# Ledger of designs, part 80: designed miniproteins, single chains

Each design is a single chain, and the fold is of that chain. pLDDT is the mean over its residues in the fold that is shown.

## One batch from the design tools (miniprotein)

Design m2763
Fold by ESMFold2-Fast:
Structure m2763 (fold): chain A 91 residues (1-91)
Amino acid sequence: SAEEELEKGVELFKEGKYKEAIEHFRKALNLDPRYIELYRKFAEFLRSLGRDEEAEAMLEDAEVLAENPSVTEYTGIVLRFIGMLLDLELE
């Protein structure tokens, strides 16, 4: 489930295994791209990495998702999340 993948990602991130954690966050996103808690937890990790601006954007996206976004808003949110995951993998 998306919840189980998020939990694994959180544990791996706490262990400093960032690439493995990102893989599990990606799996959670693929299983349920509307899973609000994934966006909130990922924002916490972005802040811990000093990526405060991206963390704030992620929290704003989580708020929009909670309010039944349009197809355009939803698509933009998911693509931004994918972009952030890709950016972290290249570092």
Scores: mean pLDDT 84

Design m2764
Fold by ESMFold2-Fast:
Structure m2764 (fold): chain A 74 residues (1-74)
Amino acid sequence: SRDETVDRLAAELGALARELFPTLSPEAQAALERQLKQALADVIRLAAAGASPEEIRAHGRRRLAEIRAFAEQA
């Protein structure tokens, strides 16, 4: 199912976050992982629900800006 796919991809994103940001504290790495998982899940749900490309882009832009700000400040 999509939920199972999201969970699997989220686990892979978590592993990548730990590999790409090894200097972040474990707490910061966990927060980054959660943000990436949520962003992925949201985009997949919006697409599955038939959201317009504009809606998906707007949501993605907000989430990626938040993730970028977190990563740059951590």
Scores: mean pLDDT 73

Design m2765
Fold by ESMFold2-Fast:
Structure m2765 (fold): chain A 100 residues (1-100)
Amino acid sequence: SEVQKLKEELAAAEAEYREVLARIDALQADPNADPQEILALQRQAVDLQMRIIELLVKLYELGAFTDPEVIAQLQRVKEQLPQFEQERQQALAQLDAAAA
């Protein structure tokens, strides 16, 4: 089903996001780490965060959630999508400036 496919994509994106954050933490603790590698991973984390939000909203719209508190939270997330996209664009601009 479309719901099952999106749940699998969400689980994969969440797992990748956790791995990327762990790698950022490890590299930030290493004084010999390449700053460009850290910036690339931070960009990847920003993109994964937005993908997770978009997948959650799609699952919400398909009626995949039954918990009223989760439904109410995802309705708010859907209403805030323009703000999340603006925050993503700001984060990417800051990363681009740091890479220059």
Scores: mean pLDDT 88

Design m2766
Fold by ESMFold2-Fast:
Structure m2766 (fold): chain A 98 residues (1-98)
Amino acid sequence: AMEELLDALAERGRAMVEEWEKTYGPKRDEVEKFMEEVAKKNPLAAAVYKAHREAIERYRKLSEQAEKEDPRLAEVYRGLAAREEMIAYDVLKGIEKE
């Protein structure tokens, strides 16, 4: 059912947020500083960083809008934001090594 799918996606969203906080939470400032430094040095990295930041902001806004009507959908959007943040960090690490 659609409800079962939404519940499963919300659980995955919570798990993604927990994994992000557990793995990167203690060094969040270092991760953010690293991404900004790489973006300053490389135009491709700057474009990637901007695109991922825009996606993260979109998902966070959607999460806030969904919070009152469907808390499960809000959890899904929070998970998508966390996933985008993790992907951005991994991509920028790859670009920096090139």
Scores: mean pLDDT 80

Design m2767
Fold by ESMFold2-Fast:
Formats: structure tokens, sequence, C-alpha cells
Structure m2767 (fold): chain A 78 residues (1-78)
């Protein structure tokens, strides 16, 4: 089942992007945080398109919203 495998790979990429974003924000690296948020949004959009699970879709949307808030807060401190 390639679709199921793709969804699992997208979930892993999403979590990695979350870690990258959090790390960049913690380090005060706004440029790295912006790149991590771009990857997070791209991965989340792919996951939303590929998944029919409402919980997975809600999770992806929530992670994007949280990421945007983290970047906005990081920019305010930079």
Amino acid sequence: MEKEKKIEELKKKLWQAVRDLSGAVFDGDVAAAEEALKRLKETAEQLIKESTDPEVIAFAKGVVAAGERLLADARARA
C-alpha cells in the first residue's frame, strides 16, 4: 500500500519540520525558522491532500497554525 506508506513518510517529515522550526526559534535564527515553516506548510498541505482521516487533517492544520504563531513570536524577538 504505497498511499499508506506515503502518509507515514509525510507524518515523519511533518514532525521533523516541527523539530527544525522549534530548534531555529529556540536559537533565535529567524531565517532558519522561516525555511522550517515553509517545509512544514508544504508537508502539511501534502498530508491534507493525501489523507481522508479527519484527525490527521486536523493535526496537520493545527501544526501549521502553531508553527505560524512560533515564527511570529520569533520575529517579534529578533
Scores: mean pLDDT 81

Design m2768
Fold by ESMFold2-Fast:
Structure m2768 (fold): chain A 77 residues (1-77)
Amino acid sequence: ATLAEAVAQARRALEALRAGDAATALEYLGIAKMNLESTPEAPQEAIDAVTEAGDALVAGDRERAERYVERAIKLAG
């Protein structure tokens, strides 16, 4: 996986969140996390941000999830 692939999946998660589709957002966040974890150059802070976004979304906090996804995109891109 590449950082660009992880960022693309995180952006898809952000689009799903903004569309109100939490299930699709969780799927894309999971793929983004796997891509980051398989990329040696990935900042740990980006992996942490994607993890926090997923946790927030599972807890029903979509606004917090969106902030964490934006942070992950900034850190990985």
Scores: mean pLDDT 87

Design m2769
Fold by ESMFold2-Fast:
Structure m2769 (fold): chain A 89 residues (1-89)
Amino acid sequence: SFKEQLEKLADGLLEAIKNGDYATAERLLAQIWLRYQIALINKDFEEAKVIIETLKKLYERAKKEGLDPRFIKLIEDMIKQAEADLKLA
């Protein structure tokens, strides 16, 4: 359920980037990041790990499809920050 909701957000984000709908892409990326922050605050480390896994899969898909390098960089930076935050939690 939670993983399926995240996969839908990731699929929507990828589609928005492909279509040049950068406003929707930024909104969906922000929603994924907000869910990560909430998981950390609640100490739900299993959900936090699922979000990081989802971002990593999204990063690989974005690279394979040759999407906008700005969004690829944003996703990479989010993964690095999320992994660092999780180690300190």
Scores: mean pLDDT 87

Design m2770
Fold by ESMFold2-Fast:
Structure m2770 (fold): chain A 78 residues (1-78)
Amino acid sequence: KDPEYERIREEAEEALERLKEILEESEERDELAEEGIELAKKVLELLDTVSRGEEILRLHERAVELTREVEERFEEKK
């Protein structure tokens, strides 16, 4: 497999797992966390369907950004 796709898969899986942890601890539904989860799932789906790298990279970058925003908001609410 392409090393770049392997890296993206690993990062997407980590983001998905982290967002699930935050949602599990959250008392409220977090729309950004839900969007991040959906984007991470899309990245993993595209990796399985042999999509073009540029499209995968853009979606992955967005998923990572949403994960960071959710983490920052979660800590701010604590």
Scores: mean pLDDT 70

Design m2771
Fold by ESMFold2-Fast:
Structure m2771 (fold): chain A 79 residues (1-79)
Amino acid sequence: SIEEELLKKQKELEEKMAPYIEAYEKDPSKKPEALEKLRKLMEEALRFLREHIEEIAEYEGVDKETLEEEIRRYEEQAR
């Protein structure tokens, strides 16, 4: 189901981010590397949402246009 795919993707992104957060917590000089990784993972997350947009819109009970607008807003923030 799309719910299971979303949870799996969230876990994958969290696991990819965890080492960078740990490195930053131990060494503040690693902050730029952590921020760059966060940016790339946000891009990956937004791409996943676009690839599954119809299924996610149906699952959440919203119009596809509403979900597209939300994704666009997050993409603007990532710039």
Scores: mean pLDDT 82

Design m2772
Fold by ESMFold2-Fast:
Structure m2772 (fold): chain A 86 residues (1-86)
Amino acid sequence: SASLEILKLAEELPEEVLEELRELSEKAEEAASDPEKAKKLLEEGFKLRVEKVLELARERGDEELVKKIEEWLKENEKKKEELEKE
């Protein structure tokens, strides 16, 4: 699963990136009383995590993982757009 591979590589991200991701997660938890704000913060943190994991995979030359994550992102965006149109 692309999600599992993203989570595994996310543990190897630079400490500065991990700190930013934790800050977004904490803000989302604090915003639990505002579902729209919490959702937006979680989406922001997810996008940052995926972008940084893609950078790490590219630096390692893991072309297969890069392709798998990029295809998974395109499929999720396409599915989200179709759901918003209905």
Scores: mean pLDDT 74

Design m2773
Fold by ESMFold2-Fast:
Structure m2773 (fold): chain A 83 residues (1-83)
Amino acid sequence: MAFLGGPQESIEEILNFVELGIKAGADRIIAQYSYKTKEEGEKAKSALKELADRYGWEVEFKEEGNILTATITSPAAKEEEAA
């Protein structure tokens, strides 16, 4: 089941939300960050990518207005023929 959250107001809050989803054994996490500037959005993307990379997860970003939506996918949910 996907781990879903509403818009977070800080980079720390979105990172904590994503990490909790990873630790809870979610297959997919959808997190949103409300930002006021492009710089805040870029910082959030960088931080989320670093967090995902630490756990070996994939991250995809979508931006609509001032909302950054990050979709973080477990390697276990990636149906590849793992040897």
Scores: mean pLDDT 74

Design m2774
Fold by ESMFold2-Fast:
Structure m2774 (fold): chain A 95 residues (1-95)
Amino acid sequence: SVEEALAEAEKLVEQGKKKLEAGDYDGALAAYSKAVELIGDVADQLTPEQRRRAAALLREIAKNVKEVFEKLGQPEAGKYVEEMLLTKADELLAA
């Protein structure tokens, strides 16, 4: 269900944060990528409240992915991914 997908995405974001804090950048990116995939899979099925919830998750992922790429010495890649995720969040809120 949509709610199960969003709940799993929230768990993956928390997993990603813990991996980022531990210095496991590859693990953090894998968790964040799976969360983005799950949100994308249900994007067309979201209620207005679920769109706000998904947008908040995408904004959190955008911030943390940017930090990962900056720590990896790839700040331009981090900015690119942040912009992409923030655009997806804004599109969800405009729907």
Scores: mean pLDDT 89

Design m2775
Fold by ESMFold2-Fast:
Structure m2775 (fold): chain A 86 residues (1-86)
Amino acid sequence: MKPKLYKPSPEVAELLRAGGYTKDEVTFEEAVEALRKLIERQKLYDKEKNKYIFPKDSPLAKLAGKTELTFEELEEILKSHMTEVK
């Protein structure tokens, strides 16, 4: 079964490119993996709080609208910024 393709918003597209992903259309799973890789490279996980902490002026904080969130909250925000390609 071919997975559903999504067109990311400009904000998500910039984050995906920063994560090394250059395609114009992505699966949700590909977008999540690119975002995870970006977060791992930036070392943005706070183990004490069990949350992701984004710098206030970062593209990730701007996308999320907040600086502290769980990965589940980030996935929900990501999905709201992606339009299904029919």
Scores: mean pLDDT 76

Design m2776
Fold by ESMFold2-Fast:
Structure m2776 (fold): chain A 85 residues (1-85)
Amino acid sequence: KPELIGGVALLALSTAYVVAKNRGDEEAAEILKEGMDRVFEALQRGDLKKAAEILRETAEKLRELGYDDFARIVEKVAELIEKAA
């Protein structure tokens, strides 16, 4: 169910965002929020391939800034979306 996998993806991103905010990782939180907004737009269009691409880009940005733990979570979400596409 595309709507179910999209919901799981957004929930995982929202959880990561809240964790980043609570830890004071403001840069990570901003990247996660931007990624989440873009993924939501792609999912509204039914574009699972684009949603996965956005998640990969988001994970790369997080890794470049040293947020390897958040990058890994986002990569796992991208893998789930890729399997559904």
Scores: mean pLDDT 84

Design m2777
Fold by ESMFold2-Fast:
Structure m2777 (fold): chain A 68 residues (1-68)
Amino acid sequence: SEIDKLLEEYKELVEKLKEKYPEKAEQYDRMFEGLKSLAETLVAEGREDSAKQLVEREIKLVEEELKK
């Protein structure tokens, strides 16, 4: 599904954050699991567009963090 592809993209960006900040690896793993759970809840509620917008927004935030 499109949401699964977005979550995979987000996971790859989270792995890059863990490489840049290894001391925060556990925090970043929890961050990913939290977003995945929230996105899955939105999809279960029939709010697939909201889930997509949420994950796309979080992807942009991680991309900006990686630029620092």
Scores: mean pLDDT 87

Design m2778
Fold by ESMFold2-Fast:
Structure m2778 (fold): chain A 99 residues (1-99)
Amino acid sequence: NDAEKGREYALKGIELAKEGKGKEGGLYAALGGSYAARAAETGSSPPEEASRAGSLAAKAGVLAAKSGTGLGASYGAGGAMSGIGASFLAGLKGGKPPL
């Protein structure tokens, strides 16, 4: 499940950032965001789960930046934006709004 993998990578990024490994944390945040975007695009997971994975990737990126690297925050934010945007777009195309 791509959303689950995205979440797993994002959580690993958070762990690495807390250990002061902001660069590695940022790279894992980017991986998490990429899997979240893939899950949304392919429909391999519910769009909401893909969005959650993307949001966790953004959090990992923010924590990586706090560890002394702004590049980590950029990767995390980009991944979350891709995941949330792709999930939203895929959901609208699939025609399953919570109405």
Scores: mean pLDDT 70

Design m2779
Fold by ESMFold2-Fast:
Structure m2779 (fold): chain A 71 residues (1-71)
Amino acid sequence: GLSEIEALVEELLKLDPSIEAPLKELLELVRRKGSREDVNRVLARIAIIAGDNPEMLALLRELSREAYAVL
């Protein structure tokens, strides 16, 4: 749910604060029940920033599952 998404966002911010802007955009989209297309665009942008960091990619995978579950 939303609380799980907020917790994952906090964990991602601890690993890389530079992704704060797209993470805030994702939270706004989820809270507003935005389109899957818009959510996919933001998640793809975060994934590019995460690169090959395995901890960030694992958290991003969980974030993607939780975001889709609330849409």
Scores: mean pLDDT 82

Design m2780
Fold by ESMFold2-Fast:
Structure m2780 (fold): chain A 58 residues (1-58)
Amino acid sequence: SLEEEIERDLAAAEKRGPLRVPKEKYRQMLRISYDPEAREKFLKEQRELEKKIQELLG
């Protein structure tokens, strides 16, 4: 399953050395990488934030 792949990659990353971000953040990044729906939601949120910044400046 997707969750099993995420946990496997997370464990492999921890085996290489200490994570530079909290474990839950790293898991979320992996989920965005593997799940198209999560990735699309993340990209949409980033675009909305960018539009709001432009709207405040313009």
Scores: mean pLDDT 79

Design m2781
Fold by ESMFold2-Fast:
Structure m2781 (fold): chain A 65 residues (1-65)
Amino acid sequence: MSIKEMLEEVKKTIAPKNEPLTRPISPVKVENELEVRIAVAEAKAVGKELAYDEKTGLLYAVDIP
């Protein structure tokens, strides 16, 4: 499964963290599903969604529409 596919599945199933992050989410390179799950939970805690940039291989935070 690609990182993009893992991201789409995890977005649907992961709840936000109980407490919001106190820092902005920086772009992050992820290598496995656990890292994707953590990144998605952190993004949801601050009211953002993650997108995958195939050119750089990074996940980055975007505003939820």
Scores: mean pLDDT 69

Design m2782
Fold by ESMFold2-Fast:
Structure m2782 (fold): chain A 100 residues (1-100)
Amino acid sequence: IRDRVQQQVDDVDGQVRRMDSVRDQLSSTQQAIVSAARSTSIMGRDLVDQNSSDDVLRQSYDAVTYSGNALRYAQQGDYQSAIDYVGDGGIYVGRVMDLQ
């Protein structure tokens, strides 16, 4: 599970870096999605580094994966799908917080 969380963190970090390189050209919705994804990625990385339980890491994997998909849809201009993925990702972030 740790390696899978790390892979999703690396995917999100890559997408965030690409969008940050054109941050001044991003819509307010895209900027909000980037900020949410960055926070979720940091959480995922920290949980891997802190030797969190497999249950916490599984919820984190889903949260980070949903953030990656939200960034992909935001980049395509599909803001409804992007927002839906942010919402679903937030549910998994909540589950991580409940398990800690």
Scores: mean pLDDT 80

Design m2783
Fold by ESMFold2-Fast:
Structure m2783 (fold): chain A 57 residues (1-57)
Amino acid sequence: MTLTPEQKEAIRKAVREAGKEAGLSDKVMDELAREAIEWGFTPEQAAAWTREVARRL
């Protein structure tokens, strides 16, 4: 199932906001956004997953 460009941008934005709050690097946030898009996450799911990854670091 292919996400629209708008949905992909929403996911990237959600990951960036959550990642910046958690102190993640741009490189890590880009990788997380790519994976979230590949897995078909919603922006909310992508943000939650980004926060969980940050907690494990």
Scores: mean pLDDT 80

Design m2784
Fold by ESMFold2-Fast:
Structure m2784 (fold): chain A 60 residues (1-60)
Amino acid sequence: SSLLKKLKDILDKLKNLTQEQINKLVGIKIRAIGLGIDEGLTDEQLQKRIDEATLKLLNS
């Protein structure tokens, strides 16, 4: 029930993003994760890069 509500809220927020923006965000996350593995980035550093990339996408 709480999980279903949380998923619905996330879906409603995602409705404000275009499919193209969503695809770009997913691509950025995948690349950031890959680079994190290769570069030995911490989870905190990886999250910061994802957040910065997300902010850039939303401001474009």
Scores: mean pLDDT 61

Design m2785
Fold by ESMFold2-Fast:
Formats: C-alpha cells, structure tokens, sequence
Structure m2785 (fold): chain A 57 residues (1-57)
C-alpha cells in the first residue's frame, strides 16, 4: 500500500509537469482513495482537493 501511494503521487506530479492535468487529477484521486483506505483522512482530503483543482483548470 505505501509503495502504491508513492507511485500514484509521483505519476500525478509527472503528469502535471507534462501539462496533462486530467491524468494528474486521476492519479491524485487514486492517492486520495488509498489514503482513505488506510484511515488517513487528512491526507486523503488533501489529494482529493488537489485532484479537483486540476480538473477545474
């Protein structure tokens, strides 16, 4: 799970660097879901908000 979280967040950042905000939002949403599954509600909300912000670009 920890490795999966790192992978999703890293892919999200890579997508942002490429200007692919849709893909970045998808990866951050997956990271949020994983944090929620671990009971880490605060980090889950942070990733979810970031995903939503990128979709509004």
Amino acid sequence: LRDQLFEQSTKGQDAENQGDYQKAAEYYQKAADLHKSLGDDQLAQQYQQRSQQLQQQ
Scores: mean pLDDT 78

Design m2786
Fold by ESMFold2-Fast:
Structure m2786 (fold): chain A 62 residues (1-62)
Amino acid sequence: SSAEKGGAGARKLAEAGDLAGAGAVVGMTAQYLGRPDLARRASDARLSREELLELAEEVAAL
């Protein structure tokens, strides 16, 4: 699904240290799937790798 693909892509980026890329993938996927609340959370530049991994898992479950 688009959710699983988006979540997996964001997870790989976050694990590689590309936090900005991970946030962008989470945000775009969440917005496409009708979850603007998750997209807003993903736009926070202060998010840690751990928080981005949690958001990637949440998006994958959509």
Scores: mean pLDDT 85

Design m2787
Fold by ESMFold2-Fast:
Structure m2787 (fold): chain A 58 residues (1-58)
Amino acid sequence: SIEEGLKELEKEVKQLREDVEAAKADPSTPEYIKLFLELVLKSTEHLVERLKEKLKEL
């Protein structure tokens, strides 16, 4: 269940990356929103990687 949950989180992060790339390609998206979305993506990727590291300790 934990390993399945991690795979699901990795799929969600992949989807988030695609959504952020689409928003950044949209000329109607404000510049500050594009920057915010990139920070959200990078933060989410970092948190998932930290979670994977912590789960190896269990």
Scores: mean pLDDT 84

Design m2788
Fold by ESMFold2-Fast:
Structure m2788 (fold): chain A 70 residues (1-70)
Amino acid sequence: MKEEIKKLVEEAKKLLSELTDVSLQAVAAHRAGDKASYERYREKMFELNRKYTEVRKKIQELIAKLRAEA
């Protein structure tokens, strides 16, 4: 359980790092007037946010189970 939570936290950190990188790419594309690249990066940001939310929900569920088993 504790190792499982740690693994999910590391996954969440990787998703945040990727989201930050994609966000910077989106800003660069917008400044360059590249609408096609900007829209692709925005779509990827929404995908990453969805995955991040799912990982956070799993962490909360595992913490709730640990509290119930105490």
Scores: mean pLDDT 82

Design m2789
Fold by ESMFold2-Fast:
Structure m2789 (fold): chain A 105 residues (1-105)
Amino acid sequence: EEPFLGVAARATEIKVITPDGKEITVESAEEGLELVRKHKNAKFIITLDGRVTDANGNTYDGKVTIETTRHEDGTLTTKMKIKGKDANGNDVEKEVTLTADPSIL
């Protein structure tokens, strides 16, 4: 399910956090996904700068952080955090959590 209608943003940082807390900055999403596949309880983080439109048509300009955690049972939890400004210039912080069961893949 897509929590937002659209994202017009560019990636500013892609990184993986291993279970022991080591941060690894990677050059591509593919490299980050390979590291997450090798490590249980690893986190994959993509930081974007841009505009996000939610399912209700509201726009937010700022930083979008997408954090995906791989659990020991193989499930994936994705947190999408928006920290920016709405169309009226008000500060907005919104978080959406999605959990995917690998049995549906």
Scores: mean pLDDT 69

Design m2790
Fold by ESMFold2-Fast:
Structure m2790 (fold): chain A 87 residues (1-87)
Amino acid sequence: IEKLVEELRELAEKVAKETGDELPEDEAVLERQLLFVALLLKLFEEETGKKFKSIEEALKALDEFAEKEPEKAKELYEKAVEELKKL
């Protein structure tokens, strides 16, 4: 999960720079958000049985999944929140 959080941090910084959006000023808040997304992607791979070659591919697939199967996506988000609470 540590490598996934690191890759997500790099992507978040890149997106923020390209979009002009600001990342959370609190490092702890940023780390918690990145950890949540990492858990969500891990659960998404487990749910679909798919393995992704890149974080960008995984995020795109998750967006498409949420659009096509919003109820299952909601369950996945809820599971990620519960896993985050255990940490």
Scores: mean pLDDT 74

Design m2791
Fold by ESMFold2-Fast:
Structure m2791 (fold): chain A 76 residues (1-76)
Amino acid sequence: SSLAEELRRVGEETEERIRELMKNGSSLDEIRKVADEGLGRMLELTNRADTLETRELLVETAGRLTSLIDEHEKSL
């Protein structure tokens, strides 16, 4: 669906922004803020078309972002 495509795009853009912040030595607080903002936007999109597909994309993206941030924190 078009909403699933937008949700995937928001997730990808959020992950790319987080990776860029990590490369630039940004604080964990800034990185977490970007993740929270991206996930919040994805949640809003899911509320418009609450399907198994959109919920799975939200859960998968949240898990990936959490793992990415956790691994980055461990490397500090």
Scores: mean pLDDT 84

Design m2792
Fold by ESMFold2-Fast:
Structure m2792 (fold): chain A 97 residues (1-97)
Amino acid sequence: KEKILEVVDRAVEAAREAAKRIPSLQPLYDEVVKLAEKVKEAIEKNDIEKTIQYLRELRRVLYAMAEHARTYGDDELAERFQALADELDKLIKELEK
């Protein structure tokens, strides 16, 4: 599903840039990369259940990144992660019907 891969790739890039600006985000960035790989593998195998599971985990990590950015006063970065997490929430609901 092209739209899912697009949002996942955007999440990975946003997390990479965020970890460069706020080094304490590195562990969350590592989680985003790992989950992105799992989502892509699940899509390749046509495993809808695993795709939804890994997208839910990725959404959770993106919300955590938004909160972390907010505590450091980077409201723009926090809103960026919030928006990405909200896009994933919409895609998850579409996959669930």
Scores: mean pLDDT 85

Design m2793
Fold by ESMFold2-Fast:
Structure m2793 (fold): chain A 83 residues (1-83)
Amino acid sequence: MERELEGEVWLALGYAALAIGDYETAIKSAKKALELYGEDHPRGLSLLGRAYKGQGKDEEARKLYEKALEIDPDNEEAREGLA
């Protein structure tokens, strides 16, 4: 489906940006994925949380991880983010 495929592309870009320390691009990409999947998408929320944590925005990151876990309690990325 078109929206889901585009969302996966934005998630992939966000993870690539995280890997190279480009947190600004990771944030933009995660937000685009959330626009396509919906704001309650746990992978998009956890990616956004990791990007904010990379920028030192620990409180914003924590809120995003907590929201991701409310939706998907088995989200490993969000669990690791809160550790």
Scores: mean pLDDT 82

Design m2794
Fold by ESMFold2-Fast:
Structure m2794 (fold): chain A 61 residues (1-61)
Amino acid sequence: LEEILKRLREAYEADPERVLPRLQKKFSEAIKKYSNDGKKLDEARIKVLEELAREIDAERA
């Protein structure tokens, strides 16, 4: 998890517009889906971070 957060932070510092809107959208969807289950919401947020980091890595210039 720490390695994923570091990679996302580096991507954000390089291009905030590429990272921030995507992160906000994915988190909003997770919150709407799991708002009544804190454990599932926490798991969903971790999965969002993992998925976004993978997508950004795959999209490297």
Scores: mean pLDDT 74

Design m2795
Fold by ESMFold2-Fast:
Structure m2795 (fold): chain A 114 residues (1-114)
Amino acid sequence: SAEAQALIRRLGDTLIELAKTGKPYAMAQAKKLAKEAADILEEAGIISPAEAEALRAAVDAATTPEELVAAVRALVDRAIAALAAGRELSEEHLLELGELDAWAAWHLAVVKLE
């Protein structure tokens, strides 16, 4: 749906901004939230278990802001492609992703206060 795509893009943009700061706290939170997003998308059937494992591994392997941004973009692009191909998120999964989006926004606000 358009709502699900908009939510995933907004979450992704916030995680990319966290990663781009290069701050250890922001990088750690971006990694945690990106992996939680991959877990929700796997449970929802938006991405396959193999795709989710590869995306989580890329997030874990990222040691630079640029590598983490690339990993987050790959997650977002795959999720958007699946939704555009007709896969759907339940209300429960939309609420879980909405919670991650709220946490990502909160962490970005905290980082900006430092």
Scores: mean pLDDT 90

Design m2796
Fold by ESMFold2-Fast:
Structure m2796 (fold): chain A 60 residues (1-60)
Amino acid sequence: MKAEQRRKLKEVAKRLGLSVSTVTKKLKELAKELGVSVSYLLTNLSVDELVKGVELVESL
């Protein structure tokens, strides 16, 4: 994983009060629903958009 992608994961985890492992799991679920990779999400979405995506998956 690229350093920039790891930094985004840590920031998302910090904002949600979750572990990086939990955020990664939720992003894998979001990526499956959208038909993309987790790397695609981390590259193309902002931290704020990733936070909203994880919250949406958690509310389901």
Scores: mean pLDDT 79

Design m2797
Fold by ESMFold2-Fast:
Structure m2797 (fold): chain A 72 residues (1-72)
Amino acid sequence: SLKEKVEKAKKEADEEIDRARALGAQHPAFQRRVDALREAYEKALKSPDAYQALEDIVRGARALIAEAERAL
């Protein structure tokens, strides 16, 4: 169901944002980008299309993690 998809995407977004935060803990510029993702997450929860918004955030967090792992 859509509700189950939203709950899964919410959990995945939360976990990926936390992972990005841990990877960039020593990089203030990276932390600001993680903060922006967390703000987007809070807005997504109130969106009429929460599932799509949360999926976009999961993709964004994973892209940020990949960038951090490649760039240090």
Scores: mean pLDDT 84

Design m2798
Fold by ESMFold2-Fast:
Structure m2798 (fold): chain A 62 residues (1-62)
Amino acid sequence: LPEKFAELTREQQALVLAADIPDEELSKLLGIPVETIRAARKAAGVPDEPLITREEALKLLQ
């Protein structure tokens, strides 16, 4: 995983790996480069069924 991903909180790491939010939108919400999010998701292998819905992810960011 990218070094910048390891600097994130556990909640932010979970959102990157499991949230049903597009890379670019999640980048804006977390203030993290989209390249970091894409690299982390590619390395982890994003599941077909996300563990955190868009609505749940947005609630965690409030």
Scores: mean pLDDT 71

